# Designed miniproteins, single chains, continued (3), part 111

Each design is a single chain, and the fold is of that chain. pLDDT is the mean over its residues in the fold that is shown.

## One batch from the design tools (miniprotein)

Design m11852
Fold by ESMFold2-Fast:
Structure m11852 (fold): chain A 83 residues (1-83)
Amino acid sequence: SVVDRVVEELEEIAKRTKDEERAKMLMSLLLIGTMTDLILQYPERREEIVEAHKEMHKILMDESLSIEEQIEKIREILEELLA
């Protein structure tokens, strides 16, 4: 599934990238690419996809959350969006 693929890629970035700021930038770029592809595939759902992307970005920028917690919350948003 798209959810499993994206989460696996986020986990790989976290595992390979020890610099937290660099890891966040790479994760952000992955989410931008993923959400852009979804908008191109489902333009009628653009507003929902944009709102989901904003929420995922807020999670990724939340310094109170661990990287593991950020990935888990992003999974939940993607599962809801693609249900």
Scores: mean pLDDT 87

Design m11853
Fold by ESMFold2-Fast:
Parts: sequence; structure tokens; C-alpha cells
Structure m11853 (fold): chain A 73 residues (1-73)
Amino acid sequence: SLTVIEETIEAESPEAAVRKFAESLGLTITRIERPSETVVVAHAVSATAQALITAEEIAPGVAKVTALVLDRP
């Protein structure tokens, strides 16, 4: 099943926000892309799921995180 999660996270950077979010869900980051200075996209996996996590800096020290989490078959 697919779960969509949207949260606002206080973090030093968008990358820090992505890492904090992934850690909270027990996900291991496999790839990070930085399309801009304010946007980070990460691919992450666990034993039971895969995820695409996007963090965008919306204010200094604040990032909006959107995650698409797909349970493995």
C-alpha cells in the first residue's frame, strides 16, 4: 500500500530534515539528490518499505517534508 506523509520539520538544512525524517521511520537513505539549494530528494528503504522523501526549505531552519512510502510486497 502507498502512504503519503507531509510534515513540517525544524532542522538546520533540508538534508538534515530528510535524515531526521528517515531515522524516525527506520528508513535507510540509499540516494540523495540536490536539485537546488533549498530542495533535497532522497530515496530510502527498510526491510518492509521503500520511500521517496522530498524536503523543501520554507523558512530559515524550517523544512516541509513530503514522503511517498510504498510497502514491499
Scores: mean pLDDT 84

Design m11854
Fold by ESMFold2-Fast:
Structure m11854 (fold): chain A 88 residues (1-88)
Amino acid sequence: MEKEAIKLLLEGFIDGDFAAAVERLRTEMGLSDEEIQRLGGRAGDILSRVVELVKAGKEDEAIQVLMEEAGLTEDEARRFVEKVREKL
């Protein structure tokens, strides 16, 4: 459950549809606003770590973090890393 929620939040970031991801967590997964806020904080921590790894040229490590901690597929993790790189 937690990894699935973090994955939806991160997918919302890369697609620019974060609000829809939050609404799905509320309506489909039955999460409270407090739980969504906690998961959003965890997604932000993962994003911060991924940004630092991408800046260091450690894209493979960033992909592994996304796959292990957020439950992203390799393709989803690669797209997320590419989006982060575009903003650097």
Scores: mean pLDDT 79

Design m11855
Fold by ESMFold2-Fast:
Structure m11855 (fold): chain A 80 residues (1-80)
Amino acid sequence: MKPTLEEVIAGLLVISSSTNLDLAEKEKDPERARELIESAELDLERARELFEKNNVKDPLLWKAIEENEKRIRELKEKLE
């Protein structure tokens, strides 16, 4: 089965989200860390919408979204 362009974009958005969260975890400037978290949230929300639109049922892809959502919550609490 050939993935749709939107499914490819969604996968890249999950990777982008994960990368921004990795950078945010190491960031010492709280303003920059917040910007990275916000970028990760926007990428992840768009990825979720694209996965839902394309009826993606892969549990590993949905687990990646859920894991990043958990990381976002934990990092926001840390930046208080």
Scores: mean pLDDT 82

Design m11856
Fold by ESMFold2-Fast:
Structure m11856 (fold): chain A 80 residues (1-80)
Amino acid sequence: MTLTPEDFERFKAGDEEARRKIVERVRALLEAAGITDEAEIEARVEEFLARLEASDDPMKVYVEFEVDLGVEILRKAVLG
């Protein structure tokens, strides 16, 4: 269930199975963060995939995504 550099290399090469694995992982992280609106989940997934496609360092994009989501979780815990 952990994404690896090989998953991102396959995604950039057009591998649909790698894309599906990345989408499933990102969706699971968003749901774990308390995001339950399907439209918001889809929008955030599409934004993340676009960032991966544009980046020379997909692992950095993924780490930044997890950090940003962690900050959102902490803000919800403090404010709600």
Scores: mean pLDDT 80

Design m11857
Fold by ESMFold2-Fast:
Order: sequence, then structure tokens, then C-alpha cells
Structure m11857 (fold): chain A 83 residues (1-83)
Amino acid sequence: PSEKEIDDSVLEVAKASALSSTRSSESLDKDGVDQTIKIAELLSKNGRYDDAIEILKEALSKTEDKENQEKLKKKIKEIEKEK
């Protein structure tokens, strides 16, 4: 049933989409990193902390840019503190 929060099936699709997009890319640019962070924040807000951390770690493995790596690492630590 629908609740006030975002439906769990939407969160599952968002996670799967983020992972699929990241895995399909040879490397993530700024847009890919920003999108992954957005999805991770969405998952985190709905209590899906482990899923949020998983997609951020996947993005980190595909990112060579130091600024993007720093953003991903900071977001991972932030989410780990929230759970």
C-alpha cells in the first residue's frame, strides 16, 4: 500500500538504475556522480542506507576525478553515520 514516503519499489528501481548505469559506463563524469549521489540521498532518506552506500561505492570504483571521489567518500561517511 501507498504511504506518505516514496514507494519501496521506486527506491529499488532507482538503486538498480544507478548500478546499471554506473556498471555500463567505462568511467563516471560529473553528471554520473551527481546522479548517483542524488539516488543515494533518496535511498538514505527512506532508510535504505546499505543500498545507498553500495551505489556510492560502485560509483567511486568508476571515478578517477579526485573531486568526484571526495564527494562520493564524504557522502558514504555521511550516510554511514545516519544509520
Scores: mean pLDDT 75

Design m11858
Fold by ESMFold2-Fast:
Structure m11858 (fold): chain A 68 residues (1-68)
Amino acid sequence: MSEAEKELEKLKELVEEIKKNTDDEKVIQSMDTVEELAEEILKTESPELATKVLRYMRDEVEKLKESL
């Protein structure tokens, strides 16, 4: 499994955890959007760039979790 695929899997796990811990429909919709964008990035970008972008997205999602 590529590093980009591993980062996508980690991001999806974090998204699922946030969705399980909230009833806020706006947060849930945001998490669905993040997952869709992350999958698109993996398909369209180079593995090196995809890995960097997915790591950035995961860091931002972790910051969102801390603000909830």
Scores: mean pLDDT 82

Design m11859
Fold by ESMFold2-Fast:
Formats: structure tokens, C-alpha cells, sequence
Structure m11859 (fold): chain A 74 residues (1-74)
């Protein structure tokens, strides 16, 4: 399902983003965007997710730190 693909993408993203170059991050997000579309997610939503993660990844690389130390689901 698109939700499973997104969960795997987010897990891989947060696991690897700190060690990725800008080129690797862009290539990773492009490949995962294709997988999300193939899984049935609307292209517009996939583009929004890809852009958001690219900006987040760039921010994390630029600052080297996470502002949020603790995330608890509702």
C-alpha cells in the first residue's frame, strides 16, 4: 500500500539522511517518489512529500542538529 511504502521511505530517510550527500539525497527521494506513485499515491501528494523531505534533509545537513529530541504519537 502507499502507506507501507511511505513508512519504509521515512524509515530509510531518517536512518540514512545524516550520511547522505546532497546528490544521494536527491536521487534517493526521486527513486522513492517513483515507488510511491507506483503504489497508487497521487503524483501531486508525492511531489509535496518529496519536496518537504528534501528541505528537511537540507536543513538537517546545514544545522547538524535536530530541534525536536522527543516525538510521541498521539
Amino acid sequence: SPADVLTDMLTDFFTNVASMSDEQLDAFLEEQARRLVAAGMPPDEVETIRRGLLERGRYMRATGEREDVEVLPA
Scores: mean pLDDT 73

Design m11860
Fold by ESMFold2-Fast:
Structure m11860 (fold): chain A 92 residues (1-92)
Amino acid sequence: SKIEELLEEMKEKVEEARRKGLFSEEDAEMIIKQLERIREAIERGDRESALIGLSFLIMHLTILKTHSENPEAKEVAEELLEKAAEIARLVE
């Protein structure tokens, strides 16, 4: 499904950002965990839990984008925010 593709692309981007030192290990682990919770909610048809999870993910990514001084890290956070917004539209 398109949602599964977006979640996997997001996970790969977060893992790459961790390897490049753009995201801290703690932030990357938290985001991956948030993505897993969203995936599980969608798999069981729990739209409300999926949207709540997406809301927390969007907040976390917005904080990372805002507080990062590295332009590449800001770009990765922005790409992840765009994908999270697309998933939210598809879950509606």
Scores: mean pLDDT 89

Design m11861
Fold by ESMFold2-Fast:
Structure m11861 (fold): chain A 65 residues (1-65)
Amino acid sequence: SPEEINKKLQNGKNAGNAAFKAGDYSAAVTIYGQLLKDARDLKREDLIPQVEQELAKARQKLKEL
């Protein structure tokens, strides 16, 4: 259902944000990467740019570790 899909996407965003805030950039990259694939498959153009920015930021932070 649309409600379950939206909940899954929101849970992914919350989990990615939590990992990033905790400094677990490896987990953040994995979670945001999956969220981006899900958003692209669902053609959520409202979500894609935001997730791409967060993923790029997490990848940059991971390179600095």
Scores: mean pLDDT 86

Design m11862
Fold by ESMFold2-Fast:
Structure m11862 (fold): chain A 79 residues (1-79)
Amino acid sequence: MEEKEKEKVEKEILKLAEELPDLRDEIEQAVKELKSLSDLKKLLRHLKGLLAEVKKWPAEVREERNKAAEEKRREAEEA
């Protein structure tokens, strides 16, 4: 039963990593290191807080992050 909850939380964290590409490697490393469901839930809550802070950034900064992610995706599709 706990395994399904861990998988669900891990998937949510990895989905947030897609929204925070600059932190993807750090997030993936943290998921690998964290074994307990409670620690994974703490990480998920922390990442949601970070995403809320990013939304406070000027539109210019958000647009640049989005463009960088789109360009990386295009390169992956063309390869």
Scores: mean pLDDT 71

Design m11863
Fold by ESMFold2-Fast:
Structure m11863 (fold): chain A 110 residues (1-110)
Amino acid sequence: SSKEEKIKELQEIMRELSELFLEFLNAIENKDMKKAIEAIDRAIEVLKRLAELVPQHKEELEEIIRKLEEIRKGIESGEIKDLDELFKRVKEAAEKAMKIIEEEIDKLLS
């Protein structure tokens, strides 16, 4: 059914975002800013797919994407030097996206 297929797609997006967040954490611990940017770029693409799948959350997801694009630009320009602040901002974005996915899965299971 379309409902079961949508749950499976949401679970896959959740898995991809979780893996990308762990890749980002590893990159930050190793001070590998190139890998950190690559993880953010892939997360933005996953969030764009999520916005198409849950159009009711499009505005919230577009705001998360915009914040990640600003973070990416700040890393690339060297303006973001505080790795703890960088981690905090990306974690907040990840938690907001995960909450949207969890709420949508819960609605589909109801």
Scores: mean pLDDT 87

Design m11864
Fold by ESMFold2-Fast:
Structure m11864 (fold): chain A 65 residues (1-65)
Amino acid sequence: GETSEEAAREAAAAPDRATAVAHAGLAAQHMKNGGKETPAGKAALAGSSGREGAERAIAAADQGG
């Protein structure tokens, strides 16, 4: 199965922000299920409580590539 690290790599390599955010969200789900911590996943998890985290997840995915 896909890992948090692989999802984070896909986020960093994504051709657009919408795709990057989707992969960052997958990295966050893998982290919640005991997967490895990634910056993209941590940013997406921070967003679970508000819109600010969604903005940070986009920024983290954009800066990670």
Scores: mean pLDDT 65

Design m11865
Fold by ESMFold2-Fast:
Structure m11865 (fold): chain A 69 residues (1-69)
Amino acid sequence: SSLSDEQIRELARLSGVSVEDARRIVEAVLANDGVLSEEQIRDLARELGISVETARRAVLLAQALLSNS
């Protein structure tokens, strides 16, 4: 299951990333069956030009939203 546009906007706001970056993070989480390794989180942070801590927060929020929707 994917997140709605509303949930992606909320993820972006809570994580401090753009809506486009939030969508990419959700796609990465879904492509990996809801689990990202530390290396995958670092690669995602590099791809998006954000900090590893920001990427980790966004991934955790995306996982929470996906499990509760």
Scores: mean pLDDT 85

Design m11866
Fold by ESMFold2-Fast:
Structure m11866 (fold): chain A 85 residues (1-85)
Amino acid sequence: DSLAEELLRLMEEFAELADPGMSGLLRRLMEGARLVLPTLSPEEQRESVRLLAQMLYLLAKNYGDSPELQRLAEQFERLYRQALS
């Protein structure tokens, strides 16, 4: 529920900061997540959010060094930590 919604919100923020190629990939991932995540059990949804947030943390952290991207990476890191509970 709230974890999946937060993931999609952060992915949208990342897409706005990214070049068209990366933005396109992120929007395709968001479309898939919107279709799949609601069909999963709560534990599967939490695990999916954890894995995606970890991957997006690493991607955002290494995509650029702007304050906006580093702030976004920190938000993905917080989300994956929340999904561990």
Scores: mean pLDDT 84

Design m11867
Fold by ESMFold2-Fast:
Structure m11867 (fold): chain A 69 residues (1-69)
Amino acid sequence: LEEAAEKVAEALIEDAKNARQVTMAGSDALIAAGGGPPVSKAGQAARDSNATPEAVERGGKLALEKLGL
């Protein structure tokens, strides 16, 4: 159960990292080009670990804490 929350947290951090990289590296070029659709790794991690709603919520909190928010 806590393991599922940890996986969701890690996926949310990866999602956040990808957004920051796009913003920092070349958001203007990617806005013009449209880019690829955003892939939610958090959703994939939740499905793969068969996470409960409580585990998903906990994963979100863990992600925020690890990001320093």
Scores: mean pLDDT 56

Design m11868
Fold by ESMFold2-Fast:
Structure m11868 (fold): chain A 91 residues (1-91)
Amino acid sequence: MEKIKELEEKLKNTENKEEKEKLQKEIKKLIREEVLKLTAEALRRIGDAIQEVIDAKSKAEEEQKKAEEKLREVAKEEVERIKKFDEELKK
């Protein structure tokens, strides 16, 4: 970031011990704030990726339930069809 680079350039050009210590402290503070920002962004991205996995699992479970319902309907229809043929054969 531009502000950190400006402070690093000042640090390179400064021979005064007190000013050098002040610049080092300010640079450390800004780096710490940037690390916290980047960490928060990383956690948000991880959260988004976890949500995608949850959403994908929910969709797969819904599709499986629909397939199982269709299987039950088809099985019921075929059983009823076989029963009708068995009744016709007994006449």
Scores: mean pLDDT 82

Design m11869
Fold by ESMFold2-Fast:
Formats: C-alpha cells, sequence, structure tokens
Structure m11869 (fold): chain A 83 residues (1-83)
C-alpha cells in the first residue's frame, strides 16, 4: 500500500541519516551514503505524492535494504573505533 511504502521510505531516510552521522563521528567519508540519503528523500517525496506507486514501492524497498546495510556497517565501524 502507499502507507506501507511511505513507512519504508521514512525508515530508509532515518537509517541513512543515522549512518551518515555515525560515519562523520568516526571520521569516515560519507559521499555514497549521502547520495543514498538524497535518493531516499526523493523516494519518500514520490511516495507521499502517490507518484508511480509500483516503481516507487520497488525503489523504497531497495533503498530500505541498502540503508539498513549501511547503518549496520556504520555501527560495526563505530564499535571497532571505540575499542
Amino acid sequence: SQNDTISIAQQSVQNLQQAVDIYQQVGRTTTDMQNLLSQSQSVLNSAQQGTDISSTGQRAQDLYRRGSGSLSNAQRVYDQQKS
């Protein structure tokens, strides 16, 4: 549903923003994650407008997966740096 797509896109934005914040804290480059964050914000906007629901839903799911992976990796890097 459109509401499910919006929720997934919102979570993707949150995960990627958190990943960027963590990488900035540990002094790592954030360019790729900032690009994914920008794409996730665009997808969220499309989802909220109901634009191309099927395509937007697929993009939201892809970015959610990538965002979750980026956050997981950022947390791993943070843990290694503080040890």
Scores: mean pLDDT 84

Design m11870
Fold by ESMFold2-Fast:
Structure m11870 (fold): chain A 59 residues (1-59)
Amino acid sequence: MEALKEAEAAGAAQSGIDAVRKDAAILAEQGLDADELVRLSYERTPENVAKMQALIAAS
């Protein structure tokens, strides 16, 4: 979730940041590989954050 902190500092919408955090919990409940996705998000890459969001949208 470090990428989310940087996005917030860069002026990204708070709703988007909160949605990604919430989506990680939903992924875990759905039995998706949420732990891996969260770990990738902590590596602070925008691609990992976008990938997690895309999976939630597809669910």
Scores: mean pLDDT 59

Design m11871
Fold by ESMFold2-Fast:
Structure m11871 (fold): chain A 70 residues (1-70)
Amino acid sequence: SSEIKKVELEADMTLGSMEVHAAMMKLAGEPDTAKAMIDKVVKDYKEKFKDYPDVTAKTVAALNALKASI
């Protein structure tokens, strides 16, 4: 539906924003700050999109993969 596509777009935008912020923190020599920021976003995302379990699970997995790459 159009509603789920909007939620998926918001998820993609959140992941993209976090990738940019994590890269900037890594360049600044603060990888632990980037990891903590990702942990907070994962927690906030699980609560905000709990009614969309498939999108939430996919986005959380991607954020955890981003954290593991730092």
Scores: mean pLDDT 82

Design m11872
Fold by ESMFold2-Fast:
Structure m11872 (fold): chain A 77 residues (1-77)
Amino acid sequence: SKKELLEEAKKKGELALKYLEEAKKEKDPIKATGLELLGIGHAIEGMLLLVKAGVIKREDFKGLSAEELAELAIKLA
């Protein structure tokens, strides 16, 4: 159970970073915004999985950007 949550959190973090990076390279502002929102959504999902796994507290992620949240999900999973 915990191991499965951590594996899923890592995948969400990796997917978040991919979308956030694609958003920075996208020239169409509507498409760029869509990619950024997808990245943010996956970063949040990764953090929720880490909370469910019992491996983070609020202090560990307070004030972090979506990119920093995604990197934290990958690091702690």
Scores: mean pLDDT 85

Design m11873
Fold by ESMFold2-Fast:
Structure m11873 (fold): chain A 84 residues (1-84)
Amino acid sequence: SAMERERRLEADIHLAMAAISLSVGNLETAERHLKEAEELLGEDDPEVLVLRGELYAAQGDTEKAAELFAKAIALDPSNKAARA
């Protein structure tokens, strides 16, 4: 439906903003955008799991990052970002 497409588009914008914020080391801004994407998609969305894992890795929590990447791969084995 149009409402489902709008919700996914809004979530995709937040995921993109979170990824950009992570790439420049702005972890606080990345966390804010990631939380908005999680509210729209749920925490078990593979793209949400990958970015949450990247955020934990950037914070030094490599164990939590590995768990989230493994979960993302299990939910979407084609997701190459989770394997990097």
Scores: mean pLDDT 83

Design m11874
Fold by ESMFold2-Fast:
Structure m11874 (fold): chain A 73 residues (1-73)
Amino acid sequence: SAEELARRLEERLDERLRELRRQHVENGVKVGIEEYRRLLSEVTGVPVETLERLAREGASEEEVARLFEEALA
């Protein structure tokens, strides 16, 4: 389900984000949108270019969830 997929993505993203935050804590560096998309690409296997296209075209949450389900299958 979409909820199960979201939970799985959150767990994997949280681990990667925690590691990035740890590395940049002293510099107060915030994870930007571009860096976040790169992390999503690494975690899901979906190309960054595809994520950028979906954002630009205003893809629905359902379309994005479906793409992630397909990529993680």
Scores: mean pLDDT 65

Design m11875
Fold by ESMFold2-Fast:
Structure m11875 (fold): chain A 70 residues (1-70)
Amino acid sequence: DELDKAVDEIAEALGVGDNEAFKAQLRRKFLRIGELAPGSAVEHAKRFLEDVKNKTVNPKTYGALSAAGE
């Protein structure tokens, strides 16, 4: 699953690749973003991964992705 791969890569890039709860919440969040915004969940996850790799995302953003669940 491309979304699962993107979520795994995000978690690994953030140093939390073993945190299954974080990955599950992150996956759910991207699925919801894909429902509400233009583009697929996978596209949103891949964009976020690029931001993480480039260190352009605010470090608190990935914490907020888990905490700000609807």
Scores: mean pLDDT 71

Design m11876
Fold by ESMFold2-Fast:
Structure m11876 (fold): chain A 81 residues (1-81)
Amino acid sequence: MKEEYIKRVEEAARRAKEAHPEASGAVDRALEAAKKAIEEGSDEEAQEIATMMEGLARYAERSSAADTTRAAEAFAKYAEK
């Protein structure tokens, strides 16, 4: 189960970085925070984190590199708690 959520957040991060390579640092930070939250949290929390990362990827595809960077940084701070 957890491996499936890890694959979902890795794919979401890949899509966000393809949309805005300039945001790669912030997206990678969000990915690392998401993977740690999935590994340490409950299955319900893992599903929420994966859904949020997929939301970030969709947002990245429709927004600017700067907006994507800000969104990824906000997600990383949320997931790092």
Scores: mean pLDDT 85

Design m11877
Fold by ESMFold2-Fast:
Structure m11877 (fold): chain A 89 residues (1-89)
Amino acid sequence: SEAEELLKRFEEFVKEFKSDPRATEEEKERLEKILEEVKKNKDNEKMVQAVKSLLESLEDLLKRAKSEEEKYGIYLEMLDRLEYILDNL
């Protein structure tokens, strides 16, 4: 399903973010909370579409990033945008 594919892509993102030495424990906890909320709301079509669109946009930004600092900044922006989507379901 689209939700299952989204969840797999999101879990891969979680692994990559957690492997960044700049990631703080607070940021990792925020990301884990977001992942749990996505899992809880996987049947919400609006959430699935919004998160999928965000991940596709950010994957393109990550591919164009020219430094590890820039990638980290993109990860932080993603945390903020994901929290916004989940808060506005």
Scores: mean pLDDT 81

Design m11878
Fold by ESMFold2-Fast:
Structure m11878 (fold): chain A 71 residues (1-71)
Amino acid sequence: EAAEIEALRATLDAAVAGAEASGDAELAEEMRRLGDEILEIAERDGLAGVPQELLERAEELALEAARLRRE
């Protein structure tokens, strides 16, 4: 569990870095806020407690950041 939460943190940190690299400050800030929320829930309730919609939103933001970096 602790190792899994640490892996999740590393994944979210990488997603934030990708959003920052996109040049979209608003996207990067939203990714940071969402990542913080996901980690808070995971630390409190475990990975199973994280709502699917939050994970889907994080994936959507990561894909948007990747798209922007290609432009």
Scores: mean pLDDT 78

Design m11879
Fold by ESMFold2-Fast:
Structure m11879 (fold): chain A 70 residues (1-70)
Amino acid sequence: DAAERLARARQEAEELRRESQEMLEQTRQAAKELSKDPSLKPLAEQGVKQAEGVAAKRDAAAEARVAAAQ
């Protein structure tokens, strides 16, 4: 059923985006705390950059799932 396939794809896309947003926000908060220590600033910056990359890939995957289900 096309409607069921689309509904499932939309649900999976929303789950993926929600998880990405939560992960990115948690990473940004952790990075903010770590950056209070100058010795940990590079680690904090690397963590945020990695999280941003993962979020972008997940957003692209979510978009592709919805498009494929239409």
Scores: mean pLDDT 82

Design m11880
Fold by ESMFold2-Fast:
Structure m11880 (fold): chain A 88 residues (1-88)
Amino acid sequence: MKILIIHDSGGREKYLAEKIKKELEEQGHEVVGVISDSEFLADPEGTLEKYKPDKVIVISGGPGRGHIRPVEVAKKAGIPVEVITSSY
C-alpha cells in the first residue's frame, strides 16, 4: 500500500520516520513521502492529492500529544491514520 509518513519537527522523530520507512519498504509497502507536520499543515489537501496515500502514519514526540492536527485532517479526508510515539 501507499503510505505517507508525517513527523514532528524533532531530530528524534525524523530518525524514527527513516527507520519506519525502511521497515515498511522491507514489508513490500511504498512510502510515497516523509514530510514534517509543518510542511503538511501548509497545504493539507494539496499534499494528500499529490501523494494519494492509502494510509498516513503520524510520528509524535510524546504521549501528551493526543490531539495532533495532521491526524484530524487525514481522518476528515477518510484516510486511515496510525500514531506512533518516539517514546518506547
Scores: mean pLDDT 76

Design m11881
Fold by ESMFold2-Fast:
Order: structure tokens, then sequence, then C-alpha cells
Structure m11881 (fold): chain A 112 residues (1-112)
């Protein structure tokens, strides 16, 4: 499953960054995906994105961009999020890479 691969990459990076709450949400999303509970998998992956955005806000990283990402996340605007997250990842923000993996997983699951 391509969605499973994206979630596993997000999990590895969350473990490396010691984001324990994000890691738990991704592990639960993987469990639901393996059970073919696609709605629960999407919900938990989305909750993981929300927790990462909270981490970035607490670090004071790119405050205006993070506020915009939080707004897009609440509205479910995943494609708009991807554009901003690609820029943050290119700027060396590893938390943005986790969110990109999670968004790709959500999109892949939503096609099922």
Amino acid sequence: SEALKELEEALKLAEKLKLEEVKKLIEEAISYLEKEDYLSAIKLASEAIGKILDVLAEKGINGDTVKKLKSYHKKGLLSEMESLLKKLAEEGIPEAKIMLYLIRAIKLISEE
C-alpha cells in the first residue's frame, strides 16, 4: 500500500524528532489503515498534522506561514498546505516533511 509507505516514512521521522504524541497518532492511523477503517486512518493522520502545527507554533518558526497552515488544515485544504510545506521543507524544517508524508497518505486513502 502506497498510503502505508507514506505513513511509515512519517512515523520514522516523528521517532527521529522525538515527537511522541505525533508518533502515537501515526501508529494508530497505520493500525486503522491495516483494518481498512479508512475514515479513522484519515482522522488520525489529520490529528497528527494538527499536533505538528502546534509544535511549530511553540518553536516560533515562520509564525505567519504556520497560522496560514492552521487555517488551511481546519478547512481541509490539503493541496494549499502541500505548496507551503514544500517551501518549509526546502528551508530545512523537518516537521514539514512529516506533514507532507501525512497529506500524501490522506490523499491516497481518500482515493479508495
Scores: mean pLDDT 88

Design m11882
Fold by ESMFold2-Fast:
Structure m11882 (fold): chain A 74 residues (1-74)
Amino acid sequence: SEEVEKRLNLLSYAAQRIAEKHPEAADELRELVEKMGRNPEKLDEYADEAIKVAEKINPEMAKELRTAYEQAKK
């Protein structure tokens, strides 16, 4: 439960920061974050899709997000 919340908070924060500079991606990222909250059993699948959206905008940031997401599982 706490690890799920930690990962959701990480991705929600990242999505907010991306949306501030790239409003064109905001709706897609918010929808993915909301899907993660509604279906925690599929969290990794939706997280992967959100990170791929970030990769199209900033590949280096996407690598850092993926690393942080994996670390949040520990």
Scores: mean pLDDT 78

Design m11883
Fold by ESMFold2-Fast:
Structure m11883 (fold): chain A 54 residues (1-54)
Amino acid sequence: MLMTDIGQLDRVIRRLDRQYDRLRRQGASRQDVFDVQVDIGMVYIQKGVIKTMS
């Protein structure tokens, strides 16, 4: 029933995507880029769970 939460997760994903782009542009370490990718993946998993429950 958390439809509003899905919208919030979409905003978080968008922010993390921008952070990922920024880190790649800055030549950040492989670890830093990987950490952001993991965070993005985890938010997508949370969104998938909420969509399944809704």
Scores: mean pLDDT 74

Design m11884
Fold by ESMFold2-Fast:
Structure m11884 (fold): chain A 91 residues (1-91)
Amino acid sequence: TRRQQDFDQVTDYSNRLMRQNISDRIDYSDRTSRVMSTTPISGDRSVVTVSATTGVMIGMSDDEVRDIARSSARDGGDGLDRTIDMIRRHQ
């Protein structure tokens, strides 16, 4: 449905960012820089791994995920900055 499509867009965007950045940015040795699987867990709650600097998207409402998906659809630095800000507001 809509939520799954929005989630897929955010996941694709996060995966592209990870490929374009240094892979060591996802480091489990730092407790404060926790990351979780990009694979959706069961239920309405989804876990998306983004770069350690962008945080984790978990327990967000459908509206919040949709807003992030719209932001991630914008290419360039503006889109990235908006996505990071949205994730931070929901941590």
Scores: mean pLDDT 44

Design m11885
Fold by ESMFold2-Fast:
Structure m11885 (fold): chain A 69 residues (1-69)
Amino acid sequence: GPLEEAERGAREALEAARELERRGMKGTSQVIKAEAERAVRRAREGIEPEEAARGALSAYQGAKDALAA
């Protein structure tokens, strides 16, 4: 469901954000962490869980794009 999708997307985004931080991309890492944390929080609170899941996926996509640069 959307909660599981949000938690999975956020987990992958947070892992990628740690790699970005290790590479010195601290600002990008902080933005991705904030977006992933917001998405999981909203999903757990039942606030627009489908939109929250999309937010987590967006954060993960942003992390992948940054890692590929």
Scores: mean pLDDT 86

Design m11886
Fold by ESMFold2-Fast:
Structure m11886 (fold): chain A 90 residues (1-90)
Amino acid sequence: DKRLEEIAKKLGISVEKVRKILLAIKVLAKINEENVWNEEEIKKAVKNILKILGLSPEELIEYFRKLGELDPELTQEEIDAAIALIEKVS
């Protein structure tokens, strides 16, 4: 709770938005690691995440990078995997 509140304050967004972006990182990193999704499935997943968050691909990648710096619970591997997946289909 307090960790997410501090991250939200530093990013200038709601705690709920931080939670959604963190979930997006975990989901996209897992999709990249499993490597069983086709490109059209990945495009649909990314498009849905962008729509839910109200962000462009570039804005989402920037939030992933910032969360990687602020959240000690995230690994650089998860962040890199999530970004790679967005870049693959953008």
Scores: mean pLDDT 84

Design m11887
Fold by ESMFold2-Fast:
Structure m11887 (fold): chain A 70 residues (1-70)
Amino acid sequence: SHMMEEQERWIELLVEAEKKLKELKDDKSLDAQFERGVYEVRAAVYRVLLKKHGTKEHLERAEELLKEIE
């Protein structure tokens, strides 16, 4: 609740990481594989933070934004 601004930042960073993963999905180079690993870890960290400390409203918003990434 009193960390609502921080939770908005976690959502922003999670969405950014997932967009990067989407951009890299078809690139089979070793560099792209390394970058995917980095962004997968970042996405996982922010998902865990939102799950442990996020409000229901912030979790629902994150899920909606992630569904828009096609």
Scores: mean pLDDT 83

